# Designs tried in a protein design run: designed miniproteins, single chains. Part 60

Each design is a single chain, and the fold is of that chain. pLDDT is the mean over its residues in the fold that is shown.

## One batch from the design tools (miniprotein)

Design m2078
Fold by ESMFold2-Fast:
Structure m2078 (fold): chain A 81 residues (1-81)
Amino acid sequence: SEEEERRAQIERDIEKALVLMEGYVLKKMAEKLNRPDLAEEIDKVVEEYLEAIDNGDSQKVEEARKRLEEIKAELDALEQQ
């Protein structure tokens, strides 16, 4: 119904805001660690993630989420050195 669609839109807006925040933090971490390659990849993955949310593509949302998690793990490993 119309109320369900309104709720779904709010949930999408929250998810997009969280993705943008997460991507910003990871990009700054990559810059701090002098990994411009990872910073560029983060920008690409965030863009793909936002497009997937807008298109309702749950598979691409999951793929983008996994890639951000992989990048975060790589950055965490680099910080331990």
Scores: mean pLDDT 88

Design m2079
Fold by ESMFold2-Fast:
Structure m2079 (fold): chain A 55 residues (1-55)
Amino acid sequence: SLSEEIARFVTELEEEGKSDQEIRRELARRYGLPEPPEEESIGEVVRRILERERE
């Protein structure tokens, strides 16, 4: 599922030592969103991706 794909991608980036800001930017790039604001959490970005795709 898309939610499981996103969760795996986030975990991979965390294991690579990426910061929260870097993870948010990589999610936005991969899923075609504009650059997220600095105050938005990873979870908020994920929620927006899932809402857009309606898996």
Scores: mean pLDDT 78

Design m2080
Fold by ESMFold2-Fast:
Structure m2080 (fold): chain A 75 residues (1-75)
Amino acid sequence: SSTLQAIKQAIKDEFKKDAEVLVANSQKELIELIGKRNAVIVKYKDKYFGIVTDIVSDEDRDKIKELAEKILESN
């Protein structure tokens, strides 16, 4: 979707990292999709979003979450 691509692009622009953006209807489903990878999880309305990227600092993880939330709220 355009929203998932916007989140991926924002992360690439700010952090110079590739990210995979996943969406699921439950937290359990999302965790299973993420598997053993590191991800930032964002809940928006009735959906769960997982932003999968390499190891990042706590500060960067907080920024990724804020960026994703801003994009989701701007739809």
Scores: mean pLDDT 83

Design m2081
Fold by ESMFold2-Fast:
Structure m2081 (fold): chain A 70 residues (1-70)
Amino acid sequence: METSSITSSEGRTLTVTETDEVLTDEDIEKIIENIKKAAENNEPIHVTVNHESLKLDQADKLSLTLRDAL
């Protein structure tokens, strides 16, 4: 499991964890909800992704959600 962290201009910390597990559309929707909840509560944002199995539409949804949350 590989983890990387970045901090946005708004001071929010994003931690990205790589997984070997294939993420379903339902898993991606749960991640999106968790991002929104963390942003609303001023908590650090944690996301888990699988770069190899991530579909383009899933990547776009995650990117837009993270942009709005950070």
Scores: mean pLDDT 74

Design m2082
Fold by ESMFold2-Fast:
Structure m2082 (fold): chain A 70 residues (1-70)
Amino acid sequence: AELQQALEQGLQLVDQVYNAAKQSKDLMRQKAVQLHQFMQQHPEIADQVLSAMQQKMYELVKEQVAAKLA
């Protein structure tokens, strides 16, 4: 139960970083720091949270590259 709750919180923080990145780079950095601190507090789910974050960052970069090439 606690592991599942920690994973859900981590994934919510990933979502917050992704949404903040669409609004401003400063908000993204603030949320990224919160996510990093959460991963340090919950090393047992850190790999899963990191994988989710990498996927969201790839989507963001892909969207930005497509927008600049269009």
Scores: mean pLDDT 77

Design m2083
Fold by ESMFold2-Fast:
Structure m2083 (fold): chain A 84 residues (1-84)
Amino acid sequence: KIVEEFLNEVNELLAEIVEELYKNNVKDIKESQYIIAKKLLEKLGASKEVLEELEKNKDDLEKVGQIVSDVIRKELAKKLGIKV
């Protein structure tokens, strides 16, 4: 619940940022989203493998969003002690 709400909030935030950049500047929208995603993942302590996967998919806005969501979900689950 909390993890899903947080992931949704982060995804909405990223989408809003990207959409706002698109309205005012259609240039570098993919790079802008990539930079924001990379910054968030670095702050969360994502592994180098995850950062490499992010860079590999930086041209795919949807995939970038999915990677960020997955990392945030994983980190929150870890902090909350959630097990499957």
Scores: mean pLDDT 69

Design m2084
Fold by ESMFold2-Fast:
Structure m2084 (fold): chain A 79 residues (1-79)
Amino acid sequence: MSDRELAEEAIRRNTTDEASREALMRAAEAILEDRVTDPALLELLTRLANGGLTDEGGRETARLLLRMVAPLAERARAA
């Protein structure tokens, strides 16, 4: 399976509503496209992690993605 397919399946298993799945898939797509330095991605993940999603599993997934992306964005900004 592709990384995209794995991300889609993981998000589907950890979310109960379509809006949460769509929001997390947008974030996952940006990460897969190596857009980790995009301020919009960091803003999106921060919003989703801090209550932007009604689904608790979705919020936990957003927090994990944010923790992964934030150090990469900092390194790219420093380079």
Scores: mean pLDDT 72

Design m2085
Fold by ESMFold2-Fast:
Structure m2085 (fold): chain A 95 residues (1-95)
Amino acid sequence: KKEVLLKKAEELKNTDPIQAALLRLDAAGYLTKFKEQFKIAKEAVDIIVKNKSKLTAAEKKSLVVTFKYLAKYFKNIPNEKAAAIFEKAANELDK
């Protein structure tokens, strides 16, 4: 499952960077290494925020909910550094 997500993300990297970033975030859920989780989370969030003008209002609202969920999830692990990335991104998209 993880390998399929990563392959699809690579294929979409230049044509749909937001979808590629979301697929990489989904794949990160299968990782057990906090360092790799943090790297993928930061990359994906940076890409999504950079391309926020391409998002509809509904997509932005959905991503804010998703990022708030991920922030809570990582805070409970605890991975406060990853949680902070998602909290900041949610606030940036919620403007």
Scores: mean pLDDT 74

Design m2086
Fold by ESMFold2-Fast:
Structure m2086 (fold): chain A 65 residues (1-65)
Amino acid sequence: MDAQLAQLKEEARRALIKAGASEEEAERQANALRDELSKIADPSEAVRRFFERTEALVREIRERR
């Protein structure tokens, strides 16, 4: 699980940077997502919510620019 969450965090960080976030902001947001998802008991729900949250953050950052 930890390795999978680390990979998802890195993917979110890259997506946020491509959307226009700073490296610092992208890392902060990706870390917050990883921490939040680690508290969800259902692994499939955690993965689904991770992608939904990442997409929402990418959209928000793009709308800011």
Scores: mean pLDDT 77

Design m2087
Fold by ESMFold2-Fast:
Structure m2087 (fold): chain A 106 residues (1-106)
Amino acid sequence: SLLEDQTKRVEQLLQSTQALLEHVDSLLDQSEMLIKEGKIQEARAVLDKTRELLNEAEGRLAQAAAIIENNPAVPSEIKDQLNELEQRYRQRKARLLALEDKVKEQ
């Protein structure tokens, strides 16, 4: 059915977003270490890559949200997963911005 196909599409978007956010976590940890070591140019390159991955995650979350808005019968558990990943995305975005500000100060 259309609903089953759309639900599966949302699940795939959320699963791939989770994987992107895991990669973002490793890059943010690497960036923080490079900043502490004074390797500012290397930190900038890693933060630029982190921003690209977060932009991709934002796009996937926006697609998932749009599907849910157009298909309100999608299970509540899937909507809860979207909300959780949106919160995780916001936390990573805040950490990226804080690290970018530290790089500007050096």
Scores: mean pLDDT 91

Design m2088
Fold by ESMFold2-Fast:
Structure m2088 (fold): chain A 100 residues (1-100)
Amino acid sequence: SLSPEEQIQKQLKELSELFKEMLELVEEIEEALKNGEDISPLIEELKKVLEKIIELIKNSLLPEEEKESIKEHLLDFLKKVKERIPQLSEVLDEIEKKIK
């Protein structure tokens, strides 16, 4: 079995990869909107990635202070995304309620 420190490092790596996927999906949504494409499939993918991030934070072995810091960072990012892409507001408002 993995030590607690090794488990934390694995969880941080998984979290980092999910944040990268989240950023890439937001950029794909912006590009799709510029091209007049249907963003519905990308919204569903973004929602799944965000739900995985929330689950990983909730179930992680990270100290509570670090979990709260990550949540605050995520909430700030989602607020900025809503300001930049208003079409995401309803979906991101639902996700924000799950983070709080």
Scores: mean pLDDT 87

Design m2089
Fold by ESMFold2-Fast:
Structure m2089 (fold): chain A 81 residues (1-81)
Amino acid sequence: MKKKEEAIERARELLKKVLEIQKELKAKHDAAKSEEEAEKIAKEAEPAAKESQKLLEEAEKLLEEAGLPREVLLELAKEIS
């Protein structure tokens, strides 16, 4: 049981970071007043978007290694949102 609990807690922390990055990127995009600003924001956001994807993949692997189904990842995302 402890291994599954540790995997869930670790995945929750990673998902919090993913959601924080996604919220920041959305806020910046929504604040763009022109198409040119939106394109610049998108280019500047590429490193953060890649980081978000890596964190999400790490969370998925942690849950899979602990024998937990993918549905747990979705439930954690809902709890954090």
Scores: mean pLDDT 78

Design m2090
Fold by ESMFold2-Fast:
Structure m2090 (fold): chain A 76 residues (1-76)
Amino acid sequence: SALDAAAAALQAEAERRLAEIQKLDPEEARKALLEMMKEFAARVIELEVKYKGLSEEQVAHMRAASEQAIAEFKAA
C-alpha cells in the first residue's frame, strides 16, 4: 500500500542517517540523534495524518508522546 511504501522509505532513510551518525564522536552523535528524533517524530505524525485521517485530538496525543520520548532521551 501507499502507507507501507512511505513507511518503508522513511525507515530506509532513518537507517542511512543512523549509519552516518555512528561515524561521529559520541557527543556529536548524541546531538545528531536528538535532531533526527525531532525530525522523524514530525514526519511519522504527518504520515499518520495523511493516510489514517487522524483527528486533532489524536494528533495532539501523538505529538505529546513524541515530545515525552525526546525529553526522556535528553534527560538520559
Scores: mean pLDDT 83

Design m2091
Fold by ESMFold2-Fast:
Structure m2091 (fold): chain A 100 residues (1-100)
Amino acid sequence: SKIEEVKKIIEEMIKELEEALKDYPEVKPEVLKIAKEGAKRVLKAIEEKKSPKEIADIIHEMIYEIEELMKKHNVPKEVIDKVIEILKEAGGKIAEIVLS
């Protein structure tokens, strides 16, 4: 099902975020909380058959919140860029499934 495919993308995204932030214990729990809450909102939006735009807006909001949080904690730019790349890759895969 589309829901099960999206859940697998989310699980891999969370695993990649945990690895990327393993050396940043101050921000890791907060980033994972935002990512998990955003993922729940995405799954709910898909179940409720919300538009691809509404789903994309949830993903963009999640990415923005995570980037701002990491900047406030002075996380190195290379690590922020890696985290944003992980989130954008997951978002792109979710968009492909939603549009199929």
Scores: mean pLDDT 89

Design m2092
Fold by ESMFold2-Fast:
Structure m2092 (fold): chain A 66 residues (1-66)
Amino acid sequence: MSIEEIKKKLEDEYLKEVFQAMADIIEEGLREGLSEEDVLSRLQKAMNEIGEKYRKKLEEEIEKLK
């Protein structure tokens, strides 16, 4: 598998996971009556965690090709 194929696959997976997390957090925030600040804090935390997860996955896949 080429590096370009790996990048495209991880991009698709990242976008799906980000959207799902965002949708779930917004739904829960609305149901629980959380403040906008609380919702934004949860979103930022989730986005940072997902970003770090996919950064590591990309690094691991690139390393395997060397």
Scores: mean pLDDT 83

Design m2093
Fold by ESMFold2-Fast:
Structure m2093 (fold): chain A 76 residues (1-76)
Amino acid sequence: SMEELEEKGDELYFESLDKDKDGVITKEEIREAFRSLGGEPSDEDIETIMKKLDKDGDGVVTLEEFRAYLDEVRAE
């Protein structure tokens, strides 16, 4: 169970998404992450996530933006 110690888990998860090791994740890497969890995200699902995460509109997501999104989702 990894519910309560999620900061380190979030960083490791982000690193697993960041296959290029450049400190950002792309739209395609987010799609691949959902597939690894057994899901098949639609283009609309990915677009919705990108609109929430990509505050700068540059087409990539930083670790900080990703962590903030996960915190929001978990807080509910």
Scores: mean pLDDT 65

Design m2094
Fold by ESMFold2-Fast:
Structure m2094 (fold): chain A 59 residues (1-59)
Amino acid sequence: GVEYKALKDIEKKTPDEPTLKKGTVLPGAMVKKLPDGNYEITLGGEKGIVPGEYLEKIE
């Protein structure tokens, strides 16, 4: 299946956003590619937007 790997630590911008450590692998079901090239990540019911360069698509 499709997965995404965090290329760097993703810092939360608000207290309610998820944080990701560099090297974390996310199932494709938790990641939505946005039209602007950024990604929306859903973890534990929380959503965060990260720049496109922070995630790498893997197979």
Scores: mean pLDDT 74

Design m2095
Fold by ESMFold2-Fast:
Parts: C-alpha cells; structure tokens; sequence
Structure m2095 (fold): chain A 61 residues (1-61)
C-alpha cells in the first residue's frame, strides 16, 4: 500500500494534468493534502486522491 507521501505525490501528478482546475485550485488542493500528511491523516490523503481520480475518470468519458 502507498504511504501518505506517495498518495500526495500521486495527487499532485493528477492535478498537474487536469486543465479544468485553476492554478489557485491546484495550489489549495495540494496545500490541503500536505496538511493532511503533516497531521498523519492517511485516510484523508487517500480520500483526496480518490476524489481527484474520480474527476479525471469522468473527463475520460
């Protein structure tokens, strides 16, 4: 299973590829993810990644 840092790194990669999210939106999402990692909230980071993955999957349809 991925570490919290690995989940955050994956989230950053996905956000960088999503043209629909503003630069400020990407910055805010990454900052939220970094705060979750710092707090040790692995479940929160995983939830953030899953939300980003779901948005990208919808765009592929």
Amino acid sequence: MMSSQELLDRTKELLERDERVSEAGKENAIAAGEALVAAGDHRGVLTLLRLVEAEIREAEE
Scores: mean pLDDT 74

Design m2096
Fold by ESMFold2-Fast:
Structure m2096 (fold): chain A 67 residues (1-67)
Amino acid sequence: AIKDLVRDLLADELKTGQLSQGDFDFLVALLQSRAGTLSAGDVVALGKALKLSPEKVKELEKLVKSL
C-alpha cells in the first residue's frame, strides 16, 4: 500500500522527528488522491517543503512514477 511504501522511504525522518506524523499523513493522503497528476516539479517542491534531502526527493519521485 502507498502508506507502507512512504513509511519505509521516510523511516529515518519519522524516527528522528524530522518529519512529523501530520506531514506524513498529509503526504500519504496526497499521493493516494493525486499520484497520477503530480509532475516532477510538484514532487520536488513537496520534498523541499518537507525538508527532505536531495536523495530522498529522488526516491520520492521514483515512488510517485511507480504509482
Scores: mean pLDDT 80

Design m2097
Fold by ESMFold2-Fast:
Structure m2097 (fold): chain A 110 residues (1-110)
Amino acid sequence: KEEKLKLSKVRDLALKGQKLAEEIYNRAYKLGETEVAELAFKLAEIFSEIVDAITDPNLSLEEKKKRVIELAKEALKLAQEIYDRSTDPEIQALAKEVIKIAEEIIKLAE
């Protein structure tokens, strides 16, 4: 029961992370920050893969946790790269929120 609640919370966090990544993509694209936009696109895909892993009926609980942790670590790296490469304060603020989300997902999946 507790594991089911943790996975539900991971799903909600991943959906929020995806939405924030899409906002970073849209803003970076508008500003001509092509590299940041590409990183944000990959970040949104990673959060979508986390949602897919959680909802996959063919994966065991152990396989779901392992997949979520690896994906969340990749999301954390991408969000840190976005933060470091962008000079836009709004993109930096959005990237900080995504970093927090990725860290929370890792803690919940452990």
Scores: mean pLDDT 89

Design m2098
Fold by ESMFold2-Fast:
Structure m2098 (fold): chain A 67 residues (1-67)
Amino acid sequence: SEREEEGERARATASPEQRAAIDEIAEKLNEIGDKIDEGIEKARELRAAGAPEEKAREAFLKGMGGK
């Protein structure tokens, strides 16, 4: 929460160029978060189906767009 509040304050006091850079970084971080969530969900599905942990781990990495 402090990081988000700090980011909002920085954006409010920043120049237009700095605000654009902050927004771009935030969008990239959100994209990474979405990929992580997809990987976790795929791993959960495999574990629920009785797959071994190693297969769930591989699905997690592939779900994150691994190579």
Scores: mean pLDDT 71

Design m2099
Fold by ESMFold2-Fast:
Structure m2099 (fold): chain A 74 residues (1-74)
Amino acid sequence: SSSQAQQYLQQAQQHIELGEQYLQQGDVQGALDHSRQASDYVERARQAGAPQSQVDQLMQQVQRITDQALQAGS
């Protein structure tokens, strides 16, 4: 499952990067949509045996994007 874990981590990282880009552009909905997708991939990576340190790091980035998007959209 290491290959699946790596693929899910890569997909999570890509969605985190897109979420950050949308956040910088002021696209709250785009940021939230990609943050949610990243969270799903982080969880799948965890289930596939991804290192906990990487899971925690990516989840912190997801939470940061979500929090900032919600503040901007309120």
Scores: mean pLDDT 88

Design m2100
Fold by ESMFold2-Fast:
Structure m2100 (fold): chain A 66 residues (1-66)
Amino acid sequence: SAMKEELAKNALEAVLKALELGLKLGIEPEISVEKLEDGTAIVTAKAGEEEYKALAPIEVAEELKK
């Protein structure tokens, strides 16, 4: 669905921002996932002192954590 696609895109953008910053800083970003009961999860991507969060479908969040 369009809503699922938009959530997935937002989560990918959050992780991409952390990955890009990690590459600039020479560090590996940290990705964590908080699962919610409605089939979604909060994806948190950290690089240095920066933190990016997005809501994602659980299956997308689990793939991004790996």
Scores: mean pLDDT 83

Design m2101
Fold by ESMFold2-Fast:
Structure m2101 (fold): chain A 99 residues (1-99)
Amino acid sequence: VRDILEKGLKEAVDSIKDPELAKRVEEEGKKIVDEVVKTFETEGFEAGIRLLSSRTTGFNMRLMADVVEGRITPEQAKEAVRAVNEAVDKAIEELKEKE
């Protein structure tokens, strides 16, 4: 589980051109990975997937708040959201295949 999530995070970070935004995705993503992995171990597969989806939505909402506050551009937010969502979707599919 951890290897799949860490690989997905790395792919998302590598896709983001802005270095400061990439570092932010890496920092917040590592915390999400740790929390999600613990949930998989303690509460099982369905709970882990739900938490991953919930935390990803929360991250995307924080990016939108930063656009509203003028901290990042709409284009930067769109690229980061796309990279994160694509990586998460791919990780979820790979996790389901391993059962």
Scores: mean pLDDT 80

Design m2102
Fold by ESMFold2-Fast:
Structure m2102 (fold): chain A 67 residues (1-67)
Amino acid sequence: SSSIKKKIEELEKEHEKMVEQIDRQVEEAKKTESDPNKVKLLIESSEGLKTMLNTVVEREKKVLEEK
């Protein structure tokens, strides 16, 4: 339905904003952090966080689609 579609679109927009925020934090760290091990750990944790966010969003979309 159009109502469900709007909720999915809102969920996707919020997800996109969170991913953009994470990516900006990683790019800032690459410019400011002199310790390559700290940058590597941040990249790895950020990738894990984005993977978890994708899982949560896909689960919520399925609930909204009444699957």
Scores: mean pLDDT 83

Design m2103
Fold by ESMFold2-Fast:
Structure m2103 (fold): chain A 111 residues (1-111)
Amino acid sequence: AARAAVDAAIATLEKHGLPEASGFARGAYDAEAAGRDVDVEIDVSSLTPEQREAFERMKQRAEEARAAGLPKAVINGALLAGYRLFQEGKIEEGEKVVDDILAAARAALAQ
């Protein structure tokens, strides 16, 4: 289940052209499987107030997804993808990409 959710998240990130986030998700999952804990580093001071509000909404959705059983690697990959898009001023695109990643991972986890 966890691997299928991570694979679905990576495929969704690749579809959106986000190789940094897809690579991070794979690396974080592999590290976790090896007993290492890896968290994405996000500097919210680089964001405007509007981008920070969007990031906080995304973070809440990601925490809910994690509580629902999504792997930490999926959550970290989604957060990195959204953060990068928000830094570029692409708030609507970032929210959509995160929603697509979490939905794909949830669908894979339910199988």
Scores: mean pLDDT 83

Design m2104
Fold by ESMFold2-Fast:
Structure m2104 (fold): chain A 78 residues (1-78)
Amino acid sequence: VPGARAEVFEETGLKAERSQLPALQAIADEVAAATPGALRVEVGIGPDGRVYVYAAGESREAAERAARLTREAVAKYL
């Protein structure tokens, strides 16, 4: 497993049901594939339905961009 140079974790103001998690993770995977320097992007849903985004990148800028794009895409889907 490659090490991450920078990591970003964001608790969002978005709410989702746990059944939506596979669709949200598919969005995160697409963003990671399309974002230069993105290493990994994960979406999670807490017990209260709160959505969080984790992104790892080759640089802080790449991780922050991947997290932002994922949050925006998830918000648009929900």
Scores: mean pLDDT 80

Design m2105
Fold by ESMFold2-Fast:
Structure m2105 (fold): chain A 83 residues (1-83)
Amino acid sequence: MLEEAEKLAEEAVKLLKEAVSPEEAEGAKRMLDKGLEAARKAYEKDPEKGKKYIKMLTDASKEGKDAAEKLLKEKEEKKKKEA
């Protein structure tokens, strides 16, 4: 369960960093959200241990989202230059 949640989140972050469109970023984010929910549920009986792991997944998500946002903005700027 936990290993699956971690793997799913890592995969989602990777896809977010590789995303070149909002649709691709959206799909990757959904995978990450599922991984985070699974992790929270697995650690429901041991919140202290789960807090650290969930924070790591959340930080990775933000990093991937930032990369996708930057790529999207860069694409918009290039479009404006030629307009």
Scores: mean pLDDT 69

Design m2106
Fold by ESMFold2-Fast:
Structure m2106 (fold): chain A 64 residues (1-64)
Amino acid sequence: KENNPAYVVQELFEALDRAREEKARLAEIEKNMKTPEDVAEYQREKAELDEAIRRAGEALEKLM
């Protein structure tokens, strides 16, 4: 069954906040990216951002 609207809204805001944090992290890593290890870390953080965006989209769809 559907979650309460308050829970869905909380999930959305939490996912958006997570996406903002990951985006800021990626920008910092990109500024200092000079080695293959830095590239690997960038890819890991990018995957976390993609996941956060996906979760935010799912939460938004539940509100519709």
Scores: mean pLDDT 74

Design m2107
Fold by ESMFold2-Fast:
Structure m2107 (fold): chain A 74 residues (1-74)
Amino acid sequence: SWREEVERINREMLEEHRAKIQELVEAGKLEEARELLRKAVEEGYRRVLEALPPEEQAELEAARREVEERRARL
């Protein structure tokens, strides 16, 4: 199931990046933590997109564009 694959990707992303982000925050390296979070989000999006069927990929891409448009306004 593609839903199981998405869940696996999300779990791996949390394990891989969450610990590093937390370490940076605790060390007071907030700018580095923000950059790592940004990279983790983009990598997670890419992995999820690759795992999804084409129809679901289009939906995810549309949702991503909507988020970017909202971010660009504020």
Scores: mean pLDDT 73

Design m2108
Fold by ESMFold2-Fast:
Formats: structure tokens, sequence, C-alpha cells
Structure m2108 (fold): chain A 103 residues (1-103)
């Protein structure tokens, strides 16, 4: 299934090329593959750390990864903005990217 392919790529069990080919075999569109690649690469490449925020341990993006995280959110927004059904979601990703750039 798509979920199994995502988990294998996320865990490093298959390459990015293998990930694309397996999704193509399942009949995924180029747009769907692009969105899934952006999402998985975000979680693979963006580093997270535990910080104490208001006395609570929270998982936050490492400062060194703010630009990477913002770039991935912008990529998501760009792909989603091509479909009129996802305009609100695209704007949300743009706002998330802007907030990361302000940090």
Amino acid sequence: SVSDIIEKYKNGEISKEEFREELKKLGASDTAIELLEIRVDFYKEVEFEEKTVNGIKAKTVKPESYEKAADYYEKMAEVLSKDPRFQDLAERYKKEAEELKKK
C-alpha cells in the first residue's frame, strides 16, 4: 500500500528512486508523488529537538533547520496552490513558512 511504501522510504529501507517507482506502480499521479516526497523528506531532513517551553518538554524544529522547514512548507504550498480545492490549505502552509522565517 501507499502507507507501506512511505514507511519503507522514511525508515531508509528503500531509496528515493525506488519510492517514486513503487508509487507509480500503484497508479499515483505525478502531483501525488511530489506531495508525498515533500512530506517524507521534511520528516527525514528537518531536525527536531526537545525544549522546555513554559515548563513543558516540547518537540520543536532545531534552529539550524528553520530554513529547511520553511522551504518544505513553501514547496507544499506551491504544489497545493495549483488545485483550487486546496487554496486554504496552501495559504496555511505559506503562513507556517513565514512564522519559521521570523524565528
Scores: mean pLDDT 79

Design m2109
Fold by ESMFold2-Fast:
Structure m2109 (fold): chain A 78 residues (1-78)
Amino acid sequence: KEEAIKLLEEAIELAKDRDPGLAKSLQTVLDAVKAGDYERALNLAKQLERVLTYLAEQGDELAKEILPLVKKVIDLLE
């Protein structure tokens, strides 16, 4: 739980100046984790994983950096 929060905060820090929309999406996952709504957090994180995987395959460097953090969050919530 605490590790998932730290990973999401790290991902938000990476995204905040480079992609504010992605930072906001990561913030919604973080808010769900902090609220104890792990089902919602997991579903949102899996949706972000799909989007980030596509963007990383297209050469998006920020998506490549954030994707491993989101994958680790998913593992920690399962």
Scores: mean pLDDT 86

Design m2110
Fold by ESMFold2-Fast:
Structure m2110 (fold): chain A 96 residues (1-96)
Amino acid sequence: ELKEKALRAARAAGTHVDRIAEHVEDGPELVKLADEFLQAVENGDYDKAIELAEELRKRLREIKEKSTDPVVQRLADEAIEAVDEMLKLLEEIKKK
């Protein structure tokens, strides 16, 4: 159940990243990073998934900070929120 929640949340985070990727020059790199993250969650490699989620969060924060577009800022916030939710779930899985 917890692993299924993590997979569902990872797919949701990927959808949010795909949305912001359409609006930024580094879009393809973000999509690739999100795909690698989802694959790590699917493989049960939670250490790698946490590292990739932290990298996604860092890049999304940089995009938000550098952008003057309110749409990009909103999409970045939504993606960061989804990634933060995933990080909490991954940490919970590792504690068990």
Scores: mean pLDDT 83

Design m2111
Fold by ESMFold2-Fast:
Structure m2111 (fold): chain A 86 residues (1-86)
Amino acid sequence: KDEEWRKEIFKLLKEAAPEVSDELIEESVDEALEKAKKNPKLQTFSSIFSLAVETLAEKLAEQGYSQEEINEYVQKAIKLFLEKEK
């Protein structure tokens, strides 16, 4: 289940930010999954997705991406997630 969610969240984030390195996206997803394991209330696909998006946004800001670029990636990821869950 964790591996399936990891792959799906990675896919959504990579689709939203294709120019971002696979390593950075994978790290963001892995950190979100690890954080969720410590809190049973965060053990939902939606919660882990939100944590992964937040973590990726923080890492992109640290790497010098503009807030405008980060917001574009975040909004695209959210849109892809909502379209998938309709």
Scores: mean pLDDT 81

Design m2112
Fold by ESMFold2-Fast:
Structure m2112 (fold): chain A 85 residues (1-85)
Amino acid sequence: EAAVRAALETARAEIAAEPDPALREVGLLGVRALEAGLAGDLEKAERLAREAAEAGLRAGLLSPEEAEALREHLTALARRAAELA
């Protein structure tokens, strides 16, 4: 769990430094999905993962296939984080 928290803190700092507001929004939603997973709130994690994918798609950062892959990846990571909590 300490390694996951360290990774999330690093990701949060990198996201805060991102100059693209759309990329920052996608990154922040992704981190919040993983934080929800660590808290055991998998329904919230899934909603935030979908919001991250939709934001990336809407901003033109992701294709539909990439958006679905991001949603699946974030959901899998959140589920794994919940198992480690």
Scores: mean pLDDT 81

